# Ledger of designs, part 52: designed miniproteins, single chains

Each design is a single chain, and the fold is of that chain. pLDDT is the mean over its residues in the fold that is shown.

## One batch from the design tools (miniprotein)

Design m1904
Fold by ESMFold2-Fast:
Order: structure tokens, then C-alpha cells, then sequence
Structure m1904 (fold): chain A 77 residues (1-77)
């Protein structure tokens, strides 16, 4: 099963790549879920699986005014 270990929401001030980093994580397998919304609509959903011993980094393209929601989930046995 998965448990959330980090949740972040941000608004893009300008168009470009937004990069999110979570550190201090136990060794294991993580899923990173990124949801981008524009004008009340979901325009992108990205999911990435990362096996790591300390940190997860994920990036997404956004336009100015986009809301970006990031959830980092740990696979707990």
C-alpha cells in the first residue's frame, strides 16, 4: 500500500519548468503524482516511480497561472 510522505501545491508565476525536490526520505520505492490545473480544468497528470535512498526530484512544464499539485507516496510493504 502507499502512504503520502509529502504534499505540495504551488502556482506558477511564469511559464517554464517547475522542479520539486523532497529530501530526507527513507530508502524505498516512491510514486510521484503531479496534477496541473488551468482555468479550473485538469490539463496534465504525471506519475513517476522512483527507487531512492534519500531524495525524489520531479519536474513539470507549466504556464503562468497554472496550479501544480504534487503528492509523493511511499510504498510501505
Amino acid sequence: MYEPVAVLSAVAEKAGTLTFTATGLPAGTYEVVIVVTRDGEVVAIKTETVTTSGSVTASVEAEAGDKVHVVVLREAA
Scores: mean pLDDT 77

Design m1905
Fold by ESMFold2-Fast:
Structure m1905 (fold): chain A 94 residues (1-94)
Amino acid sequence: GHMEIEELKKEIEKLEKEIEELKEKLKETPEGSEERIELLEKIIELAKRLIELGLKLLKIEGLSLEEILETIGIILRAIGIIIDAEKELEKIKK
């Protein structure tokens, strides 16, 4: 229902904000440091949760086409974040 859509949108917005805050902290963190590894792993964790919530939102009846397209965009951005973070982790482990 409408309340479930609003609650999911708020949780998604909170996760997007948390990811952006971690990405800002990542800019100040030394390459190859334990703190950088932990930040990258946390970003991946939150981005995976963002995908789960986006997919849950897409299953709710009554979404507009605009809301569907916006949610797909969020999922695609989260996938990109995971790919970028995992590529950086691979470089650190070599």
Scores: mean pLDDT 86

Design m1906
Fold by ESMFold2-Fast:
Structure m1906 (fold): chain A 77 residues (1-77)
Amino acid sequence: MAKDLLEAAELIEKLAKEYKESKDEFEKDVLLALMRMVAAVVKLVAPELGEKVLELIDEERYEEAVELLRKAAKELE
């Protein structure tokens, strides 16, 4: 689980960077959908954590979503 949360954090960080750099609306929609999919997968294994990550993504607080996932992974190690 800790490894899965770290991989989720890395994926969201990468997708969020691409989202901020993109000016194409379709590409942004795809990147946002992918970030939401990662949060949904987290929600399946850690419902409260996944819901909070999804909320942060919807509020465009991507760095906080990444930090939350990294902190959760550290607590499991």
Scores: mean pLDDT 83

Design m1907
Fold by ESMFold2-Fast:
Structure m1907 (fold): chain A 58 residues (1-58)
Amino acid sequence: MAEKAGEAARKAALKLGVPEEEAEEIGRIAKGSAEKVLEEGGEEDLEKLKEIIEELEK
């Protein structure tokens, strides 16, 4: 889950014209945020995370 969130955010940033180095940094931040949701979040937070990943992958 967290890895997919990072990849989705990185790809979304690249589509918006962000340079590859900055897009990779955005991906790392998104992965870290997703890891916190997985560790500390409830079932509702997990559902929200899945929706965000699906949105970014479009």
Scores: mean pLDDT 75

Design m1908
Fold by ESMFold2-Fast:
Structure m1908 (fold): chain A 61 residues (1-61)
Amino acid sequence: SADTDYIEQGSNGQPARITNPNALSLEWLTYYLSQLSPEQQEEVLAQLSPERRAAVEKRLA
């Protein structure tokens, strides 16, 4: 993107749209994942680095 203005952050308390789960803190990832269904959790975990996935799984367990 060179000149695209695409900043649409959810207001009114809606959960933020996660574009890069690897950029989030482990606490935010764990909190977010705890709100998701097991299927959605698996999708997000698959996108994480192996190290981050292990850390988040430890917190969820």
Scores: mean pLDDT 65

Design m1909
Fold by ESMFold2-Fast:
Structure m1909 (fold): chain A 64 residues (1-64)
Amino acid sequence: EEERREEVLDLVDEARNAGKSRPQIAELLREKGFEEEAEKLLTDPEYWQSLMAEVAAREAARRA
């Protein structure tokens, strides 16, 4: 659902700003109950690229 995706993006964005690595971000997602998203983040390159693109867009929006 859209709400679930926004929550995942918020967690990924915050973890990236805290300097966490991809495996550490996946662990945070699992702790929050996003087990499927954590697995895709580690195993699906397109999913990882999609998340990184949206995180980069949010970062750019914060600077604007």
Scores: mean pLDDT 79

Design m1910
Fold by ESMFold2-Fast:
Structure m1910 (fold): chain A 90 residues (1-90)
Amino acid sequence: SLEEELERLAREIAEAVYKAAKKDFPEEASKEGAEKAAEAVRRNSLAFLEAGKGAEMAEVLREMAREAAELGYEEIAEALRRLAELVERA
């Protein structure tokens, strides 16, 4: 289901964020913080989809992915791109 795919991708985003934070900012790295950030992205994605604005949300997610990639967070960027594709086609 769409909800299951959104939850899976949010979990992947949380894991990528936590992994990156733990590597670069070990004293500030928080699994809870990463999960809250991913949950916010999931909730916003669902809200835009329910409003019929999947294409707009996909563009926002791709912009976030571009910024993550520019900072060297390739795993975060890839997870965000996968979420953008799901949101755009749903």
Scores: mean pLDDT 86

Design m1911
Fold by ESMFold2-Fast:
Structure m1911 (fold): chain A 66 residues (1-66)
Amino acid sequence: SAALEEQKARFREAAAKIEAGEMSEEEIREVAKELGEALLKQVEETGALDVEEVRKQIERELKLLE
């Protein structure tokens, strides 16, 4: 329970910072790694960081953690 709430808090904070433009590309890549190998692979294959896709994936993970 504590680990789940901590994970949710981290993802909510990351989503808010991304929306505010307060997160660096390096920090967004670290969040992508935490969200999963599939998202990181997508970023590597496209050669570009889709910030909006990372934000949407955070929202999807938060819904799954509810």
Scores: mean pLDDT 71

Design m1913
Fold by ESMFold2-Fast:
Structure m1913 (fold): chain A 98 residues (1-98)
Amino acid sequence: SSREREIEELLRRARELAREAVELLERAEATEDPEEAKRLAEEARRLLDEVHELRDEAIRLGASLEVEVEMSVAVLEVAAAMTALVSKRPELREVLFP
């Protein structure tokens, strides 16, 4: 159905944004510039918020439990990367977990 195709597109976009967020968090860990680390962390948090919005839209459209689980995995992958970053850069806690 057209709704199923829309849900599939939301899942694909959520996965792409989650991957981008993880890459930004890895760059935030690697940089020696604290201001750059903060900017990258803020952008990663913004992308995570967008993933949550896409998940909410998919649920509203009637996404299957399988799709909900796959979108939750994408969220958890970003959350794990955020937790790893905060363990190495505790000053970013307030940015990542406001």
Scores: mean pLDDT 89

Design m1914
Fold by ESMFold2-Fast:
Structure m1914 (fold): chain A 59 residues (1-59)
Amino acid sequence: NALEKGLEYYRKGVEAFKNGDYEKAIEYFRKASEYFRQAGDEAGHRRAEALAKIAEDEK
């Protein structure tokens, strides 16, 4: 289920970001974004993309 995978990777991205692991956060947010896109969740897709960019700026 693409939506469930998107939510799972989103949560992993948030946890990696909180731990200062920005490289893993970027990877997880990018995966979340792609799964949200596949699920038709446009809001989730855009939010995950934005968070990946924020994580890129932190590293």
Scores: mean pLDDT 86

Design m1915
Fold by ESMFold2-Fast:
Structure m1915 (fold): chain A 58 residues (1-58)
Amino acid sequence: SEKDIEEAKARLLEEGFDEEEIKRVLETIVAQKPDASVDELVANAKAMIESRKKLKEK
């Protein structure tokens, strides 16, 4: 739901992730799994962001 997306976004912002990056990855996850829980959204978003960061760091 929109509320779950907003809660996941707030948690990721509190952990210091970039707002635009959070928005992009959450949109991708919600499109693939619209009924994902807040915990699932946060876990998958963190995994995607960290994976991208490691690839760009080198």
Scores: mean pLDDT 77

Design m1916
Fold by ESMFold2-Fast:
Structure m1916 (fold): chain A 60 residues (1-60)
Amino acid sequence: SMKENEAIGRAGAALYAGDDAKARAILEKVFDAATAERYLATLRAVIANGRAVVAEQRAA
């Protein structure tokens, strides 16, 4: 749904800024705790992979 997609986007932005507590709070407003934790894990993996690629490009 639109609300779920918006929450995922806002949580991703919060995680990218380093605010894990805010990201969790955003997701838990629209998802149950188990689903929120699954999305947090996925978003963290995506951000970590993106940062690794940027670091590799800067090191080259």
Scores: mean pLDDT 81

Design m1917
Fold by ESMFold2-Fast:
Structure m1917 (fold): chain A 75 residues (1-75)
Amino acid sequence: SAEAERDRALAEREIALARRELPRASEETRPEVEELLARAEAALAAGDYREARRLAIEALVLIGIDEIRRAVSKL
């Protein structure tokens, strides 16, 4: 279906983006981001595109929060 094809493409794109952003995560946060991405890739492989997207977005949000936390800690 068009919806499933769109969700798959978005999941693949979001996982790829999170993978590209992974080096920006701190050493402390990186294992949690890697675990979220591993789960996202497993969900994608299982055809659960909604879960894959949710997990990839969680990984991206965690990277963003980690950057903010590090910036604040330097104040």
Scores: mean pLDDT 87

Design m1918
Fold by ESMFold2-Fast:
Structure m1918 (fold): chain A 75 residues (1-75)
Amino acid sequence: SKREELEERFGRLLYEYDLLKMRAKISPEIQKKLDEAIRKALEALNDPSATVEQLEKAVRELEKAIDEAKKEINK
């Protein structure tokens, strides 16, 4: 199902996040954005009333936050 695909995608994003934290120190600003994006994605995935569209949006925001962290580390 699309929900299962999004749950798997969320798991992969958390793995990438763990790898980033092991490789470099993330700034407090980026860390706060990551924490908020993870929280929102987790809330959406744990809400049985959440639409697939809401889940996709939350997962995409987490992907965006991880990409921003990668760019910050590679500066």
Scores: mean pLDDT 82

Design m1919
Fold by ESMFold2-Fast:
Structure m1919 (fold): chain A 55 residues (1-55)
Amino acid sequence: MEEELVEVAKVTAENRKDFDPEKLVKSAYENAKKEYGEELAKKVKEAVEEVLKKL
């Protein structure tokens, strides 16, 4: 589950890279934090930031 959520966030970032990247990262972090807690939210944020930086 944790790995699946992080991977979904990465795929979403890749497909929406033309969207505001700052808002995408913040939205993904806040959403994951509310739903799964802070530790998983940090991993989601890092994964999305890494994908956006490399694209």
Scores: mean pLDDT 69

Design m1920
Fold by ESMFold2-Fast:
Structure m1920 (fold): chain A 109 residues (1-109)
Amino acid sequence: ALAARLEAIVRETEARLDALAAEAAATLSPEQAAAVRALVDLAKGGLRALKRMALAGASPDELASAGRVLLTHLRERGDALGVPADVRARVLEITEEGVRAIVAAVEAA
């Protein structure tokens, strides 16, 4: 059951991130839209890594710590890429919700 729940959490979080990137592509410059896509792809990679860690038996505390590292990296990379502050905040919020859901699923298992 845990594997299916983690897959659903990551899939739903990735869909929200992809929707945000699509909105950015419709409303921002091509350069800004590319920066948003790069940040979204980094967030998706991090969430997939957390799912693999959870399936390998990582504790809730280990996953929460890895999630904090991911959020710090996304904040720094988003700034470096020139992602607009409001869009960067939304990527971070969606990713943090995904991390919390992964941690909660492991705690419930």
Scores: mean pLDDT 92

Design m1921
Fold by ESMFold2-Fast:
Formats: structure tokens, C-alpha cells, sequence
Structure m1921 (fold): chain A 64 residues (1-64)
């Protein structure tokens, strides 16, 4: 069985929202992606999460 996990961390630093998406396979990091936005609206955060996940999955797909 292949255990695929996607972790998303959203944090605020220096007035910016930072989004880190990490793809893990069997507990090991396969890919990471980072997105930053100055817009703190829920809509901008949602878009940032979607973009970070998309980029991390594209990297994971190239490495797997």
C-alpha cells in the first residue's frame, strides 16, 4: 500500500501570509512548494493553498 499524505501549513510572518505544501510518501518528504501573498483575505489564502498544493504535486509527480 502506498500512503500518500499532503500537509499544508499556513502562517503569517512580517505582514505576509506564507503557505507551505509538503507531499509525503510512506512518511518521507517527496516534494515541497512555497507560496507567499500580501493579501490576508480568506479568498487569497484559499488560492494560495490551492497553488502551493498544485506546485507540490507537480514536483512529486516528476520525482515519483
Amino acid sequence: MEDLEIRVEVFEEDGKIRVLATVLRDGQVVATAYVETDDKSPEAIEKGIAEAVRLALEEARRRL
Scores: mean pLDDT 79

Design m1922
Fold by ESMFold2-Fast:
Structure m1922 (fold): chain A 64 residues (1-64)
Amino acid sequence: DIDRLLSLANSYNGKSAGLRLLSRAFLAEGDLELAERYRALADEYERQSKELYDQANQLLKQQL
């Protein structure tokens, strides 16, 4: 279901943005370990979000 893929992609994109804010907050506090961990998690959620958007686009093309 395309709508489900888009909803999940949007959810992961939102999580990525939140995690990037947390990473920056930890950098400001000097906690390099937590900053790097949250940055890596943000990157992973962003990657998964993009893959889900690509899946939705491929399914949309099949309907044409």
Scores: mean pLDDT 85

Design m1923
Fold by ESMFold2-Fast:
Structure m1923 (fold): chain A 103 residues (1-103)
Amino acid sequence: SLLHQRLRLNPELQALLEAMTGKTITEATLSELIGILLVIIDQLEKELARQLGRKPSRQEIIDALQALFAKHGIKVSRAEIQAIIDNDEAVITAFILRYSTPL
């Protein structure tokens, strides 16, 4: 039921998505936002692997994701980032809802 919820993105989440996708996204469903966030994480991991010339460690991924979020004014704990990387849908959902407004 929540997956079809339409959301208006807060400026911080809009800035993150624009930086990573090159597109201004002001509104989307929860399902669409989960999908976009997972693609962003995959892209970050691949870029980090390219820069390092090897598979990044879990801590390197957490550090890079924390820096990316902080750059756009998004506050997340390291525990939340770990859960997001582990594809914890409940944590990802709570994170998205914290940076958006239900329509």
Scores: mean pLDDT 87

Design m1924
Fold by ESMFold2-Fast:
Structure m1924 (fold): chain A 57 residues (1-57)
Amino acid sequence: MMDEMVRKSMLKIGHLIGEGYSLDDAKNKMLSEAKNEEEKNAVNKAYDTIKKSLDAS
């Protein structure tokens, strides 16, 4: 099951993309705002999940 922090990070990335950010820019913005390793891990997991969903090959 998805961690609550990962879910929140996925929602924020989606919101930033809706505002015109690229996936990579959204990730970098959220990483710069992360205050601890748990938040950074949640952002990285959210990014990886979204990227794999978009990069279906």
Scores: mean pLDDT 78

Design m1925
Fold by ESMFold2-Fast:
Structure m1925 (fold): chain A 62 residues (1-62)
Amino acid sequence: SFEELAELVRKDLEILKDELPEEEYKKLKKEFEEAVKNKDYEKLLEIETELGIEKIKIAVGL
């Protein structure tokens, strides 16, 4: 559901807040807040995909 995806994105943002560059975190958080306001499911999927890529980059030292 939209609510389940939004909760997942929120948790991933919280986990990554100290690992991401400040500007990238602020951008993703703003996009997340706008997607939640607009009920934009596709945008939430896009943000979660970006967060997944960032987790992989951090894990492999990229």
Scores: mean pLDDT 83

Design m1926
Fold by ESMFold2-Fast:
Structure m1926 (fold): chain A 62 residues (1-62)
Amino acid sequence: MEEEIERLEREAKRAYALGRYEEAARLFQKASDLAREGGDEETAERFERGARQLRELAKQAA
């Protein structure tokens, strides 16, 4: 699970660097869901907050 969360975070950062904010938000949301399933509420909340901000950014870019 830890490695899966790390992969999702790396993929999200790559999507962000390419301006693919909606994709980055989706990947952070998935990482948040996995962290929550593992009982890491703090990490889940951090990723969920990031996903929300990225979705707002995607709406402004559309």
Scores: mean pLDDT 82

Design m1927
Fold by ESMFold2-Fast:
Structure m1927 (fold): chain A 79 residues (1-79)
Amino acid sequence: GAIESVEAISPLTAKVTLKEGVDVEKVIKFIEENVPKSYLASVKPGDDKYSFIVQARGAPFVNVNIVIDYVKELNKKLK
C-alpha cells in the first residue's frame, strides 16, 4: 500500500503519512470517495508534502478509530 502510517492525534482526528513518491492528492481523493460519509467529515493537508489529516464526523457513536480502520483497509488497494 501507499500508506506508511496512520496515527490518532485526537478522538476525532488522525494523521496519515504516505510513502515518498506517492501522489498524495490521488490517495486523498480515493479515501474521500471510499470512506463512508457517515464516518468521514473531511480530509485536510498535513504538515508536510506526504501527510494529511482525516477527521471523523463527530457523531456520538463515531470516533477516529472507525475512520482509521477504513483507511487501513483501503491501503490494501492502494499502490
Scores: mean pLDDT 78

Design m1928
Fold by ESMFold2-Fast:
Structure m1928 (fold): chain A 106 residues (1-106)
Amino acid sequence: IVGGLLGFLGGVLGLLGGTLAAKAGTGEALALGIAGALAGAGGAFLGLLGILTGNPLLAALGGLAAATGGLLAAAGGVAAGVPLAAALGAAGAALGAAGAAAGAAA
């Protein structure tokens, strides 16, 4: 349950950071923002499925996807010069990583 919640929250933060980076960025920053948003959305979805099904593997995969999305969103935010996008991506990566660890421990 905790791992799925952390993965879901991390995914949502990665999605928000990625979309902000994509809106402000061009070229590489736009690509990183889009990739971060998509990976964050996938992580949120898998984290939610992990909660609903009680499956720790889905929670762990959701956390990993959220962490990846958060890192990509943070990189996109930095490249775009948007501190809020970078901060949201970094927070999403940290929560996603924690969710993955919690899911793996279950």
Scores: mean pLDDT 74

Design m1929
Fold by ESMFold2-Fast:
Structure m1929 (fold): chain A 64 residues (1-64)
Amino acid sequence: PSKEEIEEEIEATMYLMAGTIAEKNKDYETAIEYYEKAVEAAKNFPEMVKAAQEKIEELKKKLE
């Protein structure tokens, strides 16, 4: 993998972790924001994008 791909994977992983922490604190709006940032960072990693998108949809349903 390229240096850019490694940096994207690390950044996306950090955002996913931040989203998980916010979700555990029931701060669903903040969790959605971090998962959206993870999607942007992981654009070259479709499985990570899918995981983050599934979390966003799940949390949006909780806010409805």
Scores: mean pLDDT 80

Design m1931
Fold by ESMFold2-Fast:
Structure m1931 (fold): chain A 65 residues (1-65)
Amino acid sequence: SLEERLEELRERLEKAKKIEDEEKRKKELLEISVELGVLEIEAVVKNAPEEILEEIRELEEELKE
């Protein structure tokens, strides 16, 4: 489900923030960003609830910080 995939991406982001190796951390954050973009497109196509789309956008903003 979209909710399960979103939760997996949140867990991946929290783990990525704990990576001490700067290059590995940057690569993982980039991969999460790409996966999140794909998830947003899929959520729009499937007419997911607006709350799910908002959660995806919030996580995308967190990746910029």
Scores: mean pLDDT 81

Design m1932
Fold by ESMFold2-Fast:
Structure m1932 (fold): chain A 93 residues (1-93)
Amino acid sequence: NEAEELARRALELLEEALKALEEGNLEKAKELALEAAELVIEAALKDESLPLSKRIALVLEAVGIKLELERAEDPEEIRRLIERLRELARELL
């Protein structure tokens, strides 16, 4: 399932993002998390097993998180946004 494969890739990137954040590399953490957000959006759009309304809701939430990540400068805010993306990715598994 392509959607599940994209969601798994997103989870791997989010684990790397959390490790980068722990190491104090905010730039790398944001870069990895933004890439993961794109994969979550693509996975949600491709998951034909989900009702259209749920797919739209997941896409809108992921887009919102992506916009917040682009503007985030606080490590704790970035961590919370990464954890929210992980929850969305798990919904797609």
Scores: mean pLDDT 87

Design m1933
Fold by ESMFold2-Fast:
Structure m1933 (fold): chain A 61 residues (1-61)
Amino acid sequence: MEEAVEKINELLKKAGIDGKAVLENGQINIYTKEPSKLRPLMPEFIELAKKYNVSINIIKA
């Protein structure tokens, strides 16, 4: 699951989105001021969620 968190943080950095992914209580929480900007990354988040059998939540900070 740490690898999934790293991949998400790298995707955010590459897209220039101000945000951070954190592993909390066995789920991944993405904290961002720009939730709508994550929409183009949703297919990659869905594949990571399936691969690691983990919930990915987007939280407006």
Scores: mean pLDDT 82

Design m1934
Fold by ESMFold2-Fast:
Parts: sequence; structure tokens; C-alpha cells
Structure m1934 (fold): chain A 60 residues (1-60)
Amino acid sequence: SLTEEMKELVDRGAELAKEQVALAEKIRNGDKSAEPELKKATEEALEVSKQIKELREKAE
């Protein structure tokens, strides 16, 4: 079902948003090693958002 797939993508997006907040906090505290990970999480979040949009247009 597309509904189950959509739920997984939404949950994934929420997980990535939480991870981005934690990584941004590390960078703010001076841990520059978190910068590549924040960039990767941001790119993955953009990909998830794109997949959600495409899936919404394709449902049912």
C-alpha cells in the first residue's frame, strides 16, 4: 500500500530533522567534524521530501 510507504517516508523525515538539530548543535559548540554529517542529513531530507511529493502525486 502507498499509505504504508508514505508513513515510512514521513517517519524517516522526522528522524532526519531530529538528527539535523543534534548535528547543528554540535557544530555550534565547535565540533566541525559534524559538518559533513549535517550536509549528508540535509541532502537525505531533501531526497525524502521529493519522494513524498512524488508518492502523493502517484497515490492510490
Scores: mean pLDDT 82

Design m1935
Fold by ESMFold2-Fast:
Structure m1935 (fold): chain A 83 residues (1-83)
Amino acid sequence: MEAAARGAEAAAEAAAAGDAEEALRLANEASLAAETPGAGAAAAMAALAAAAGLAAGIGREGAAELAEKAARRAAESARAGGK
């Protein structure tokens, strides 16, 4: 749970930095680390959304905002899965 949330946050941060390859790798790691499949998938999807947004050409500020939002949602989903 927490590990999956942390991995998703790292993936979102990489996406905001413009490193789509690293973001995708970290998103996959977050998914595999999840204790519940649903929580891990949500975390990975949030990180992928941030990476996709960056790849689609949103501005640097927008990419950072999207990554932060995605990381927060992923963390919430992963932690909620533990309840």
Scores: mean pLDDT 61

Design m1936
Fold by ESMFold2-Fast:
Structure m1936 (fold): chain A 84 residues (1-84)
Amino acid sequence: SKKEEVLKKLEKNLENHSLLPEESLEKAFELLKKAIEAAVEGKLEEAEKYIEKAGIINSLGLGKTLKDEELIKLAEEELKKLEE
């Protein structure tokens, strides 16, 4: 089910948090909190968007840690698309 897919994505996001800069962790946790709240309300599409944003924040954080300018640029472009 879509709810099970959302929960699975959330679990994977939480597993990777220890590898990220503190600032990225804080932003990801706020997005994950919003995803859980949306999922509880039955707003599964909204929950998916928050999980996707958290994943992009993780990619951005990883790019900053690794000094990968291409990864940073791609993550910023994806984040901008979700805000539009």
Scores: mean pLDDT 73

Design m1937
Fold by ESMFold2-Fast:
Structure m1937 (fold): chain A 60 residues (1-60)
Amino acid sequence: MNLLVRAIEDYEAKSEDELSIKKGDELLIEKVVDEYHVLVRNLKTGEEGLVPKRYLEEIE
């Protein structure tokens, strides 16, 4: 799944599988993992990891 999203708030990774994001970061949703988490790639840094869905909004 390739969905363009933006971080609406800063999020600090709590585990090795998670990605830290900053408000305004543009990310690509690669996969929906569960009800609360998506696998994303940060388009600026190229980093990949899990982020809670509630921190993201669709921009496309």
Scores: mean pLDDT 82

Design m1938
Fold by ESMFold2-Fast:
Structure m1938 (fold): chain A 60 residues (1-60)
Amino acid sequence: MAEEVEKTIRTLAERLARQGVAPEDIVRAAENLADFYGLSPEEKERVIEAAREAVERALA
């Protein structure tokens, strides 16, 4: 489940970053998604990290 959420957020975060959405708003969306799915603190950190990585790749 967490790995599937990470893959989904990477794709969405990359697309949103390319569309000019602010990195902080994308990370906040990832945090909210992790909370919605009831992920553990460790799983939530992985989802947030995936979002940050995707944003960095999109802006490179």
Scores: mean pLDDT 80

Design m1939
Fold by ESMFold2-Fast:
Structure m1939 (fold): chain A 65 residues (1-65)
Amino acid sequence: MVDEKEVKIALADIYVALAKKLASQGDYEEAAELYRKAAELYREAGDEERAEEAEEKARELAEKA
């Protein structure tokens, strides 16, 4: 059976990686949105620490947009 928690963490990690690339290109608004999606997935997976970190990054990037 596919582990739902593991899948959510993997998807969140992918969103974080993509958000970092977009932020490096100056696409701060899109990067912030991806960090928010990653935060939701981390929270659903029970990873509160990574969720909080992703939310903070989303806020920082949104302020630069």
Scores: mean pLDDT 83

Design m1940
Fold by ESMFold2-Fast:
Structure m1940 (fold): chain A 90 residues (1-90)
Amino acid sequence: LEEKIKELEKKIKENPDDAELWFELGLLYLQLGKYEKAIEYFERAIELAPDDLELNFKAYMGMAVAYDRLGKDEKAQEYIDKAEELKEKL
């Protein structure tokens, strides 16, 4: 897992505008239980590819999980709602 993170960080250093790499980093930090960092990386992925509805749907779901694990129930619901809105447009 640590080796996988280091390889993703290298790829991001070479390709800092690749939203998919930031999304993958968010998923790895979510698996590590580092929820605040996971949210930051999901937010970065959305910022880099705001018109990628599928990526944004997945990122919002990841953020909802992270906020739920942090005990921020209102924020978790907010991102579930955002994901459901995108699902209607897919």
Scores: mean pLDDT 84

Design m1941
Fold by ESMFold2-Fast:
Structure m1941 (fold): chain A 51 residues (1-51)
Amino acid sequence: HHMEELKKNRERLRKALRAAGYSDEFIDLALGENVDEAIERMRKRAEEARK
C-alpha cells in the first residue's frame, strides 16, 4: 500500500481539477470520495436538463 503516493496524487489532482473548472461533486467522484452522493446529484441535474 502506497498511501503517501495516493495522498500526494489526490491533492495534486484535486488542485488541477479545480483549476480546470470542475465541480466539487465531480472531483469527489473522480477521487473516490462521497461517490454515491456525487452520483445522485449529477443524476438529478441530468434529469432536470432533460426536461
Scores: mean pLDDT 72

